# Designs tried in a protein design run: designed miniproteins, single chains, continued (5). Part 38

Each design is a single chain, and the fold is of that chain. pLDDT is the mean over its residues in the fold that is shown.

## One batch from the design tools (miniprotein)

Design m17391
Fold by ESMFold2-Fast:
Structure m17391 (fold): chain A 77 residues (1-77)
Amino acid sequence: MKELQEKRRKAREELRRLLEETREPALELLREVEKLIEEGRLEEALELAERHAAESPFFAMLAGIARSLVEQAKKKE
C-alpha cells in the first residue's frame, strides 16, 4: 500500500500543477469549441480540440470531451 500512496500523492501534485498551468488556456479552448458548436461549425470545433490534444495529457482529455460534444451535436434530435 505504501507504493500506491506515494503514487497517489505524486499524481495529485502533478495534476494540481497541470491544472494551474493549463486552467486558463483549457477554459479558453473549451469556450472556443463551444462557440464553434453553437455556430454550427462542428468540423472546425473538432479540429481545434484535436490540434491541442498533442500539447499535453490535460488537453488530450479536454479534446476527448470536445469530441463527445461535437458527436452529440451531430446527433441532435
Scores: mean pLDDT 67

Design m17392
Fold by ESMFold2-Fast:
Parts: structure tokens; sequence; C-alpha cells
Structure m17392 (fold): chain A 98 residues (1-98)
């Protein structure tokens, strides 16, 4: 796996774990860093990233446990099906069963 794809997969796993732990800030930051890696040719803007993190954190803070678990499951599906990171996806699926 390419280094960029592996880092992106690790960030999505971090986001999914943070969602399951109820850590809205950590989930928002991991998702923002993933988005930056995925969009690699888009110029970085610190203020836009900060606002995106704040908006995502606010959304996740208001989200129910069920909604956070569904989001984490979708991230695990993306890890497996799009990024080919099956081992990282299985770690998230295991947490979803507990």
Amino acid sequence: MEERRRRAAELLKEAAVALLEGNARAAAEALAEFARLAEGDIPYDEEIERRMIEETEAYLREASEEERREYARRLADYLREVLGARELAEEVYRLLEE
C-alpha cells in the first residue's frame, strides 16, 4: 500500500475509534486530516480547515451514540472496500460488536 493511502487509512481508523469513544474533537481532526490527504492538490487554508473541524466537532457532539456508531461503520466499510485496508477495518468492526 502507498504511504499516502496507508496514512489515510490510519486516519479513518482513528476517526472511527474516536467516534465510538465519544471524542468529537479527535474524530473531527482525524477526518479533516484525511480530507486534506485525499484532496492533495487543493491548496491548504488554515482558516477553512479550522472552521471545518469546528463544524464537524459540533455536529458529532450533538450526534447520538447510534449515529456515531453508524458513521464509524461507514468509515470501516470505506477502509475495506475503497482503501483496501482490511486489517484496520476489522479492528473497527470488532469495536462495533462491543
Scores: mean pLDDT 80

Design m17394
Fold by ESMFold2-Fast:
Structure m17394 (fold): chain A 74 residues (1-74)
Amino acid sequence: MLTPEQQARLAELLREQAKKVEEYAKTLDEEKREAALEIARLAREAAEALAAGDQEAAFAKLAEIERLGKEMEA
C-alpha cells in the first residue's frame, strides 16, 4: 500500500506526465489528440485522488488511462 509520501510524489509525477501528454497531443491528428487530452485529464484527476488519499479512485482512473492508451495504439 502506498504511504502518504509516496502518494504525494506519485501525484506530482502524474501532473508532470499530464503536461507532457498535452504537449505531445499537439503533434497528433484530431481524433488521437482528443484521446491523448482525455488521458492527460484522467492523469490530473488520478493525481488529485492520490493527494486526497483515495487510492481506489486513483487506480480506477489509471486503469482508464491504460485502456485508452491501448485503443490509441490500435
Scores: mean pLDDT 79

Design m17395
Fold by ESMFold2-Fast:
Structure m17395 (fold): chain A 55 residues (1-55)
Amino acid sequence: SSRRRELAEEAARAVERGEMSLDEAARRVAKETGISVGTAKRLVNEALGERRARE
């Protein structure tokens, strides 16, 4: 599986805990993976949506 998806899921958990904003989570994923902040934000939002659908 993609390392980007795994990091986005970790970032989504931090957002759910209120430990960081969505924008901060997206910046962290972008920095770690080398993708754009916009792409990272979309991946974090997808992970958040999947988590809400499965809870």
Scores: mean pLDDT 78

Design m17396
Fold by ESMFold2-Fast:
Structure m17396 (fold): chain A 87 residues (1-87)
Amino acid sequence: NPEEEKREEERKKTLEEGELLRRGFELAKEYLAQGDNEKAIEVLRSLARTSTSEVLAEDGRRQVVVLRFDYNSDEIEELSVDLPPEV
């Protein structure tokens, strides 16, 4: 059934994208901890093509919000990273 096969491929892609988002988020956090803000932002921007948005926090800090759908729990996971202020 080509329709079932297409849905299975879409589910597999979403799971792979979720794992890439998780790993990329961890890598971005590691770069931020090292003070390498340019590399952290580059990683987050590459993830932005999947499900990322920039938000201004209440205290004026910029945040990158990454949304990931977890098919195992049928929940949307939200990952947020505080961006350093522009120098």
Scores: mean pLDDT 61

Design m17397
Fold by ESMFold2-Fast:
Structure m17397 (fold): chain A 92 residues (1-92)
Amino acid sequence: DPLYEKLLEGLKKMQNLPFNVSFTEEELKRWEELIKNKEEAEKKVKEFEEKYNGDVSKMSPEELKEYAKAQKQLIDAYLAETLLKSYELKQK
C-alpha cells in the first residue's frame, strides 16, 4: 500500500525531529494504551496482507473498512510510540 508506506516514512521523519515538550501522566498512559494495541493491529494487517497478497482490490467493501481500521490503529500506535520515546529522551 503506497499510502501506508508514505505514512510510515513520515512517522520515521518525525522520530528524528527534536521534541521539546512536557507530557502529562494522562497523555503518557493514553499513548501506552495505543502502543499495546500495536501488536493486535499488526496481526490484523498481516492477516489481510497474507490472505490477499497485499492486493486491496480483492477485498470486499466490509473487509476494506476493517483493513483501514487496523491500519489506522497501527499508525496511531506508531505515532504514540514516537511521542513517548521523544518524551523519554527529553527526561534523561
Scores: mean pLDDT 68

Design m17398
Fold by ESMFold2-Fast:
Structure m17398 (fold): chain A 78 residues (1-78)
Amino acid sequence: GEPRLVRVEVKAKDKETGEEHTFVAEIRLEGTRAEGLLAAARAASELGEEVKKTTGSEEEAEKVEEEAFAAAERALEE
C-alpha cells in the first residue's frame, strides 16, 4: 500500500473585493480507509480555515471543504 496523493485546486472569491484566489492542497492518503478519511477531513478543514482567513467568506470556506473532502473520498473508492 503506497501513499496516494490527491491534488485539489479550488478557487474562492474575496467577500469584499470579489477577487478570485486559487488554493492548492495535496492530501496524502496512507494506511487504512478510516485513516485516509480522517486525514482527508483534517486537510479539508485546514484548507477551509485558510480560505476563510483569505476571503472572509464562511460560504466559500464551506464549499472548499466539501470539494476537497469529496475529491479525497473518490480517491479512496478504488
Scores: mean pLDDT 78

Design m17399
Fold by ESMFold2-Fast:
Structure m17399 (fold): chain A 55 residues (1-55)
Amino acid sequence: SSLEEKIKKGLEEAYKKILEELEKEFGKEAVDLAEKLYKENKEKMFEEHLKAHLE
């Protein structure tokens, strides 16, 4: 498999872990909000996340 395929799998696993942690700490509402934000603004959310990590 390509590096891209491995990265995509890793991101999916990380996303699932984040949702589980959000549900545990903040409940179902946080999970629902995270999924909504991901669907509506996934490209912008990803870009902002990268900027926050690098800056």
Scores: mean pLDDT 73

Design m17400
Fold by ESMFold2-Fast:
Structure m17400 (fold): chain A 55 residues (1-55)
Amino acid sequence: EKKKKIEELKKLSEENKKILTEIGKRRGWPKDVIEKGIELLDKSTEARIAQIEKE
């Protein structure tokens, strides 16, 4: 049950990273800004996974 939730979160995170990269490129964001956004998204996903594992 927890494993399925974690897998779904990982897939969603990967999709969100692609969307963020596409939006960033379309809006002309610098590479470092896009990279920082991806890093924050990864940290958020890791925190959510950790909370699920504690339950």
Scores: mean pLDDT 81

Design m17402
Fold by ESMFold2-Fast:
Structure m17402 (fold): chain A 69 residues (1-69)
Amino acid sequence: MKLSEEEAANLFTAAGLLITAADVARAGYDTPEQAESAIRDALEIAETLRKNGYEKDAERILKEVERVR
């Protein structure tokens, strides 16, 4: 599977929004289940980016996930 630069950028943006949502949920503004689901989805995006050669973007997502868990 090959991602275009535009597809990769869109996925990176989506992961950032998911991590932000998880951070808010973890802080008690949403449900804990929403936080875990958002983290899982962000991790799947990171793996997809890594498999398609966007390793630095994947690393940034993983670092942000570690920060909010």
Scores: mean pLDDT 78

Design m17404
Fold by ESMFold2-Fast:
Structure m17404 (fold): chain A 86 residues (1-86)
Amino acid sequence: MGDELREELARDELLKRVRQALEDFVKKNPDLTGEELRRKLREVYDRVVSEMTGIFRSMGMTVTDESIEEARRITEEFAEEVIKKR
């Protein structure tokens, strides 16, 4: 009950921060395409996940491996969509 709410909150915030960081990166780097763009978006994902996991840990909140994997999947799907549109 309380644990599920904390995990859901941590998941939602992680996914929100990852999406915002990916969108900001793409907006600031309009000339990046293909594999270079994919690599850079993965670097953004790694940085955000590391930072957010540390922050949540300091607040006593749990970030599950499932939430991290979902954020990774969102990053790969986002990269594929952006590459197709450029």
Scores: mean pLDDT 82

Design m17405
Fold by ESMFold2-Fast:
Structure m17405 (fold): chain A 92 residues (1-92)
Amino acid sequence: MIEREILKAMIRLALFLEPKTAAELAKQLNVSQSTVTRILNEMEKEKLVERNKDGKYATPKEIKDLIEEAKKNRLSYEEMKKKLEELYKKLK
């Protein structure tokens, strides 16, 4: 993978945790602010990030909502299912 694609992936992961400015991302990732701004502009064009009212970049609400639904429905139900399967094994 090209270094640019690795940085793009790291920016996506950071923004999934919380909204950040280009300067904050540059500090966190130890890269120049100009490099981060260029990548963020590309990602915004692709609808992968959006700017909020505070000028911070954030994951679009639609993507965030899908992740929360997947976490709530898949992870919670699968965890309960695994616990039930362990209890069933212990009874045999």
Scores: mean pLDDT 68

Design m17406
Fold by ESMFold2-Fast:
Structure m17406 (fold): chain A 58 residues (1-58)
Amino acid sequence: MLARAVKDVESSGPAVLSFKVGDLVEILREYSDGTAVVRSLKTGRTGLVGLDWLEKIE
């Protein structure tokens, strides 16, 4: 599932991805706590994000 970042996020941890508004990601797995594992289409990296940082587009 494709999603777009709706806010800028700066990662302070090794498992968390940094995003700029408009960055595209692929959601690989969603969790019931409101987090997801995603792959950045820009960098190819995977990591944890908050689902509230993303707008699902597919």
Scores: mean pLDDT 76

Design m17407
Fold by ESMFold2-Fast:
Structure m17407 (fold): chain A 58 residues (1-58)
Amino acid sequence: TERRRVVLEARYALELTAIDIQLRLGVLTPEQAQEERRRLEEDYAEGLARLEEEERRA
């Protein structure tokens, strides 16, 4: 489902931008921002894997 993948990618990009803004504003420390990005990347990868699995089974 290409549309769902595009939406997932867009959401990931927006979340990354939010983390960067919070870091620049001093809301997050560099260490906290790195951990948030790592968690977001893992969640994104899991989302993609789930979509690929659904497409593979269809």
Scores: mean pLDDT 80

Design m17408
Fold by ESMFold2-Fast:
Structure m17408 (fold): chain A 70 residues (1-70)
Amino acid sequence: MTIDPSLISEEDLEEARRLYEEAKKKGITPDELVERLIQEAQEAYDAGDFEAAVKLLRTASAIRLLKEEE
């Protein structure tokens, strides 16, 4: 609650970690994964699924943070 609630949630980091590891197994770079998530977020917005779009954007941001920790 009091550390950094304005950035990324623990749930977002957990989702990002799962996707990051799966991407590594398939030879997908973190940057490519982020681009794909941003594209999917745009598609969700166009479909009117704003909750999914926001979650995808938050997950993409969390993947970038995980890349910096490596």
Scores: mean pLDDT 74

Design m17409
Fold by ESMFold2-Fast:
Structure m17409 (fold): chain A 68 residues (1-68)
Amino acid sequence: SAAEALRRLAAELNADPEVRAELVGDGTLVITSTGGVSRLIGLALRVIGDYPELDVRVVGDRLVLTAK
């Protein structure tokens, strides 16, 4: 499910010292990175390919994933 995907992504991404992933509210994952916007774009492209059940948005310095 989308909720399980978000939880797994949060755990996986938080293992990377350059990435912080926070579950917010009812099914939103907010991701920031010390690697800057280029790292977030790379993550966004991966998620679009691997997790079609998730909506993906880049907003400023954040990558925002929501359940569809």
Scores: mean pLDDT 81

Design m17410
Fold by ESMFold2-Fast:
Structure m17410 (fold): chain A 57 residues (1-57)
Amino acid sequence: SERSRRILERLEAARKNPMTYEEAKALFKEILDELDVFVTSEQAFDEQIKAWVEKQK
């Protein structure tokens, strides 16, 4: 879909333009929505996103 293409392009561009926590959280929420997956723990989700953003250095 158009959304999937946009997501992939932004992930690839992250190598040159690192994502903020807020941007990464929004992008991952879009991915979960596209895959029809529900988040059952917002706290666990937030912690995983923060860890991923730090790893992207």
Scores: mean pLDDT 70

Design m17411
Fold by ESMFold2-Fast:
Structure m17411 (fold): chain A 81 residues (1-81)
Amino acid sequence: AEEYLRKGGEYFKKKDYEKAIEYYEKAIEIAGEKNVNALTNLGKAYYEKGDKEKAIEYYEKALEVDPNNKIAKKNLEEAKK
């Protein structure tokens, strides 16, 4: 899980959002759907790819797990604009 989160972050920094999504999805498969960091990072990657609907979905999932997650709250507000 941690290795896949790291690889996802590397591709995100390269602006390869499709590969970032692939690795963040693999992180969720191993760590479970309650991994707030993977859910928030998936939301960011979908948002940067231009898929605002998927971004909103993953930020809302992150907030279901951690309602006080400041990053997910801020990014959700930005995605809804």
Scores: mean pLDDT 81

Design m17412
Fold by ESMFold2-Fast:
Structure m17412 (fold): chain A 87 residues (1-87)
Amino acid sequence: MIRKFSEEEIEEIKKLLNEGLARLQALYDRAVAEGMDPSRAASLYTAGVLQMVAAALESESVEQAKENIDKILADTEALARRLVAEA
């Protein structure tokens, strides 16, 4: 999987994943602050992390990895907003 990228591309993907992780942590904190159950928020966060890592590993380029990570973050934020609205 990750072995299909050069060392430089791997470093760029690591940066994208670190940025995505920071954004997921912010979404977790916001969801909990807005009344989401912490265990639901933790499950959403974990699912987001796993989806980002999977998308990065299955991507054929750094650009595709970025697009897929951005989509997962947007979808996760939208889901978090819906789940908070239910509470």
Scores: mean pLDDT 80

Design m17413
Fold by ESMFold2-Fast:
Structure m17413 (fold): chain A 99 residues (1-99)
Amino acid sequence: MTVTMSGEGEVPPGGSMTLTAKVSGFSLSDYDVTWTRKAPGLPEQKIASISADGKKTTYAPRYKGRFTISQDLAANTAYLKMENLQPEDEAEYTAVLTK
């Protein structure tokens, strides 16, 4: 199983960016997708998740309204759209797949 992420980089404060996680060797429709973040000196935090069928989304309160999780099952790709970025949003972001 392989997950390829793209769209990482530096964005000025108030800017937006979309992270992309493309999966290969399995079907994204069989997995829930959870985006997590890890900042230096802080524990890993769950920020958003989407169910395998795309019908249920959840967000941590701090990110609700600024971050949008989505998926394209035909493209086997998950997305995290991040808007109005703050300095505190600087972190390593990871897509985690669960059944």
Scores: mean pLDDT 75

Design m17415
Fold by ESMFold2-Fast:
Structure m17415 (fold): chain A 61 residues (1-61)
Amino acid sequence: MEEREKRKEKALKLIEQRGSVTPEQLATALGVSVEEAREIMKELEKEGKVKIDDDGRYTLK
């Protein structure tokens, strides 16, 4: 869980800095697969920290 928590924190900072990210952009920035990036984003969405917009991009909530 430590690596996952660290990646989730980095994901939040990337969204904060960029305004929004796609799973593909997050995967590249974290050095993970697109599927892993989607899992991270889904966890953050369930925690109420991010939301998905009409274009499929994730933003801070």
Scores: mean pLDDT 80

Design m17416
Fold by ESMFold2-Fast:
Structure m17416 (fold): chain A 70 residues (1-70)
Amino acid sequence: SELLRQAEQALEGARQSQQQADDLRQQAQNLQKTDPSQQQEIDTLNKQATQYENAAQRAQDSADRLLQQL
């Protein structure tokens, strides 16, 4: 089924985006602990993480819609 393939690709995209978000959150947390004076960099990492979290959610929503059509 083409819909199943598209859903699987969307789920993979969601996982990849979530992994990027998690990595950026860990970098921000580590920087907060090791050098909290770098607040601008910490804020930038957290902002980028939020963007990837939003991308992951959109990809998950797309996958859910495709799976509902099966």
Scores: mean pLDDT 89

Design m17417
Fold by ESMFold2-Fast:
Structure m17417 (fold): chain A 94 residues (1-94)
Amino acid sequence: SEKKKIQEATKKLGETLSKAAESLGKPDISEQSKKLSQQLIDAINNGDKKKYSESVSKLSGIILEVTMELSKAGKTDELEEVNKAMKDFNDADS
């Protein structure tokens, strides 16, 4: 199921961002990553296009912040994990 594939990619992206944020000492971003990924999964399940777009936009902001901070901290392994999870999500969402 395409829906299941998008949900699994979204969950993995949220978990990867949460772990990366924790490694940066940013628990608020970790919690937001989990919450937004769950909201996105709920929007997919309910066919809520507006909530989907809003959640994707907010999640993109978190991705940008986390990847910038990982780069500044020299956390190349965590940065690679986030970039891979983002690519897998974009491929599933296409």
Scores: mean pLDDT 85

Design m17418
Fold by ESMFold2-Fast:
Structure m17418 (fold): chain A 80 residues (1-80)
Amino acid sequence: DAIELLEKAKEALEKGDIEEALELLERAKEVTRSQPLLVEGLEKAKELAEKGDLEEAIRLLEGMITFLRQLEASRAAYRA
């Protein structure tokens, strides 16, 4: 599940475990490969983490998690 991978990547960044976060982001890219916009967002998050912009990387991941949760909620709500 992409959301779980993003949440774990965020937790790793909050702990300063950059290597673990990058591995989780790479796995998230694999499961979202059919969504180019998400893949680009994940590449940006990796770039920010590599530069040490951890707070910006975390905020980007939070935004992506919120977006994905909203998509799932919308699909569940509109079961027509």
Scores: mean pLDDT 79

Design m17419
Fold by ESMFold2-Fast:
Structure m17419 (fold): chain A 76 residues (1-76)
Amino acid sequence: SIAEYVERAKEALLAGDPEAAVRALEEGAKLLPDNTELQRAVAEARRALESDSEEAGRALQRALMTAIRLLESHTP
């Protein structure tokens, strides 16, 4: 379910594993293929994760939070 991917992403972030968080959100986004904003946020998170800079770190956090919020808006 979408909730399971959100929980996994949050757990990964608490553990300091942003790569695992992005992977969880990518899997969750597959359940909502027509949600363009979510697809964009997840793609931005992946791109930021692959760039080791301070700017990329801030962009990653922003994109992760956006993706989590969008997925949570689709959970009852």
Scores: mean pLDDT 83

Design m17420
Fold by ESMFold2-Fast:
Structure m17420 (fold): chain A 73 residues (1-73)
Amino acid sequence: MSKEEVDRIVERLAETAKEDPDVARAFALIWYAIDLLAGDAESAKYLFERAGQAGILTPEEVEAGIKRAEEIK
């Protein structure tokens, strides 16, 4: 997954989050799981950082996701 693809997904999730934050959070977690299974730790880490900046995930969720992504480097 590229940085540009992550940005596009985060933008779509942020748009959905304006109406339903739980739906956006669920999609971010599902996408992270898919990316993690593909072995792309950098994309997974970037996804969590961008989701946090967009307000989709809490700082604690971002930190946990980044830590897990770093463990698969």
Scores: mean pLDDT 67

Design m17421
Fold by ESMFold2-Fast:
Structure m17421 (fold): chain A 68 residues (1-68)
Amino acid sequence: NANEKALEIIKKGDEEVEKLRAEMEKSTDPEKQAELRKKIRDIVVQAVAEAMNLIGEEIDKELEERKK
């Protein structure tokens, strides 16, 4: 279902973020740290947007069925 797919997307995003966060903490290069932070932000935003879109589509479908 859409909720399971949304949770899977968030979980994959969290795994990618965790790897990048660990890399950022080990880096002594401030430019690389800034690049990694940007990648983390982009991954989080993308994952949240995709998950919310799936949930929203499921809600819209349920609302249409309920109005019948």
Scores: mean pLDDT 79

Design m17422
Fold by ESMFold2-Fast:
Structure m17422 (fold): chain A 68 residues (1-68)
Amino acid sequence: SKELREKILKLIGEILALIGDKIELEKELEEAEKKGDKEKVEELKKEIEKIEEKIKELKKELDELEKL
């Protein structure tokens, strides 16, 4: 259905946006590690973990919709 297609496309868009955010944070993490900024490294690792968890949840939702 059109409604199912729209939901799938929205979820894909959200997943791609989060993957983009994760890539940017991973670049910032590498830079912070090179500078020895331990506080920023810890903060960035927590932010990356939060994004990874959200991606996992959205991928699970996408998998459930694809089985319909």
Scores: mean pLDDT 87

Design m17423
Fold by ESMFold2-Fast:
Structure m17423 (fold): chain A 62 residues (1-62)
Amino acid sequence: GAAAEARRQHALDFLQQLAAQIKEQYPDAEVTVEQVGDDTFRLTVTYGDTTKETVVSAEQVP
């Protein structure tokens, strides 16, 4: 429904802004945001040989 779509879009926008902030602080880092479920996103940060993945629900985004 429209409310779920709005929440998903808000979460995506928030995570993309967060990814941009991480990239600004660590220019050598590769940061990606991927939708892995209906309302679930994966944020992946790769810096050198280190990769960190965080899975976030749209409901948990401020």
Scores: mean pLDDT 79

Design m17424
Fold by ESMFold2-Fast:
Structure m17424 (fold): chain A 75 residues (1-75)
Amino acid sequence: EEKKKEADRKLGKKRAEFYLNRVRDILKTITDPEEREEGLEVIKSDLQREIEAAKVHYPEFAEELEKALKEIDSI
């Protein structure tokens, strides 16, 4: 039980960091505001889709992804 939850959280944190790195890459490489916003919307859409897919069977994984989505929304 607890080992599964911890493993799911660990995977969620790694997946969240992958999305946050994609955001950082866009912010570093794309200087045009319109292209930057479009790139961020694509990442947020991908992330939200993955959250919805994971919610039922991997709630701890989904929770870590939801934290990443909130960070991206604050940009």
Scores: mean pLDDT 84

Design m17425
Fold by ESMFold2-Fast:
Formats: structure tokens, C-alpha cells, sequence
Structure m17425 (fold): chain A 65 residues (1-65)
């Protein structure tokens, strides 16, 4: 899964965690998914990859359950 690999590299998540996050995002509402992805990408774009990782873990916990 290229998307899971890209997300793992961007955030520092494990591949398994990245796959779960992608699945959770696909099952979330468009607003929830857009907000979570936007925050992660914004942090990564600012060069704050540690923040991107924390945001990704937080999104995984909130969305996957």
C-alpha cells in the first residue's frame, strides 16, 4: 500500500499504524478526514515532523477506536 508507506515516512508511524490510520480516515466523515490530514500535512510542510507524528497518532486513536 503506497499510501500507507508514504504516510509512515511522512509521520514516522509504523506501516501497520499508517494502514490503520488510512482505514480510519476512509471510514471517517469527510470533515473529520480533511481536518486530520490537513493538520498532519501542515505540520510536515512547516518541517515539524515530530508534530506531524503526534498529530497522526492522535488522529489514529480518535478515528480508529
Amino acid sequence: DSSAEALAKLTGLSLEEAKKLIEALQNASADEAEKAVGEILSAANDGDFEKAKKLAKEALEKLSK
Scores: mean pLDDT 78

Design m17426
Fold by ESMFold2-Fast:
Parts: sequence; C-alpha cells; structure tokens
Structure m17426 (fold): chain A 55 residues (1-55)
Amino acid sequence: SALLREVQQLIREGRFDEALELLKRSDDPAIRERAYELLLGHPNKEVVEAFKSLL
C-alpha cells in the first residue's frame, strides 16, 4: 500500500505526528494495525500508545 509506505517513511524519519495524521484520515484498520506493529518495542511509550489509540 502506498499509504503504508508513506507511514513507514515518516516513522523512520521520526515524524510521528505526520504519520498519525495520515492514519487518522484513513479508516483502514489493517494499515493502522501494521503501523502499530512497526512501533512494538519502541522506547518512547507515548508514541506507542498514540498509534495504539487508533486501533
């Protein structure tokens, strides 16, 4: 998915707010779940919880 690739790139760049806004505009639960999985084990718990809140 093009959307998932953009979200992955934003996450790699540390642009979490932009990734979250992109996901909020999509109602695709599979893309939201995949984005959350990319953050499993991330040291910033606020970031993990923010992505989890979209599930």
Scores: mean pLDDT 81

Design m17428
Fold by ESMFold2-Fast:
Structure m17428 (fold): chain A 62 residues (1-62)
Amino acid sequence: MEEGRRAAEEAARAGAAAGAAGAWDNSQLHVDKYAREAAEAGIAGDDEAAGRAARQGSLEGG
């Protein structure tokens, strides 16, 4: 769970960054989707999904 917690935190941070880049064009729904999906994946123990969201946000957010 410690690993999942950290993955969820990083994914939420990355998701927020990725969502911010998309929100300029789309809306706040994008930020919510990335952050929620990352948090749910981390809590569910899907470290792969959580890690993917974190990496995605880092790459897209800068």
Scores: mean pLDDT 59

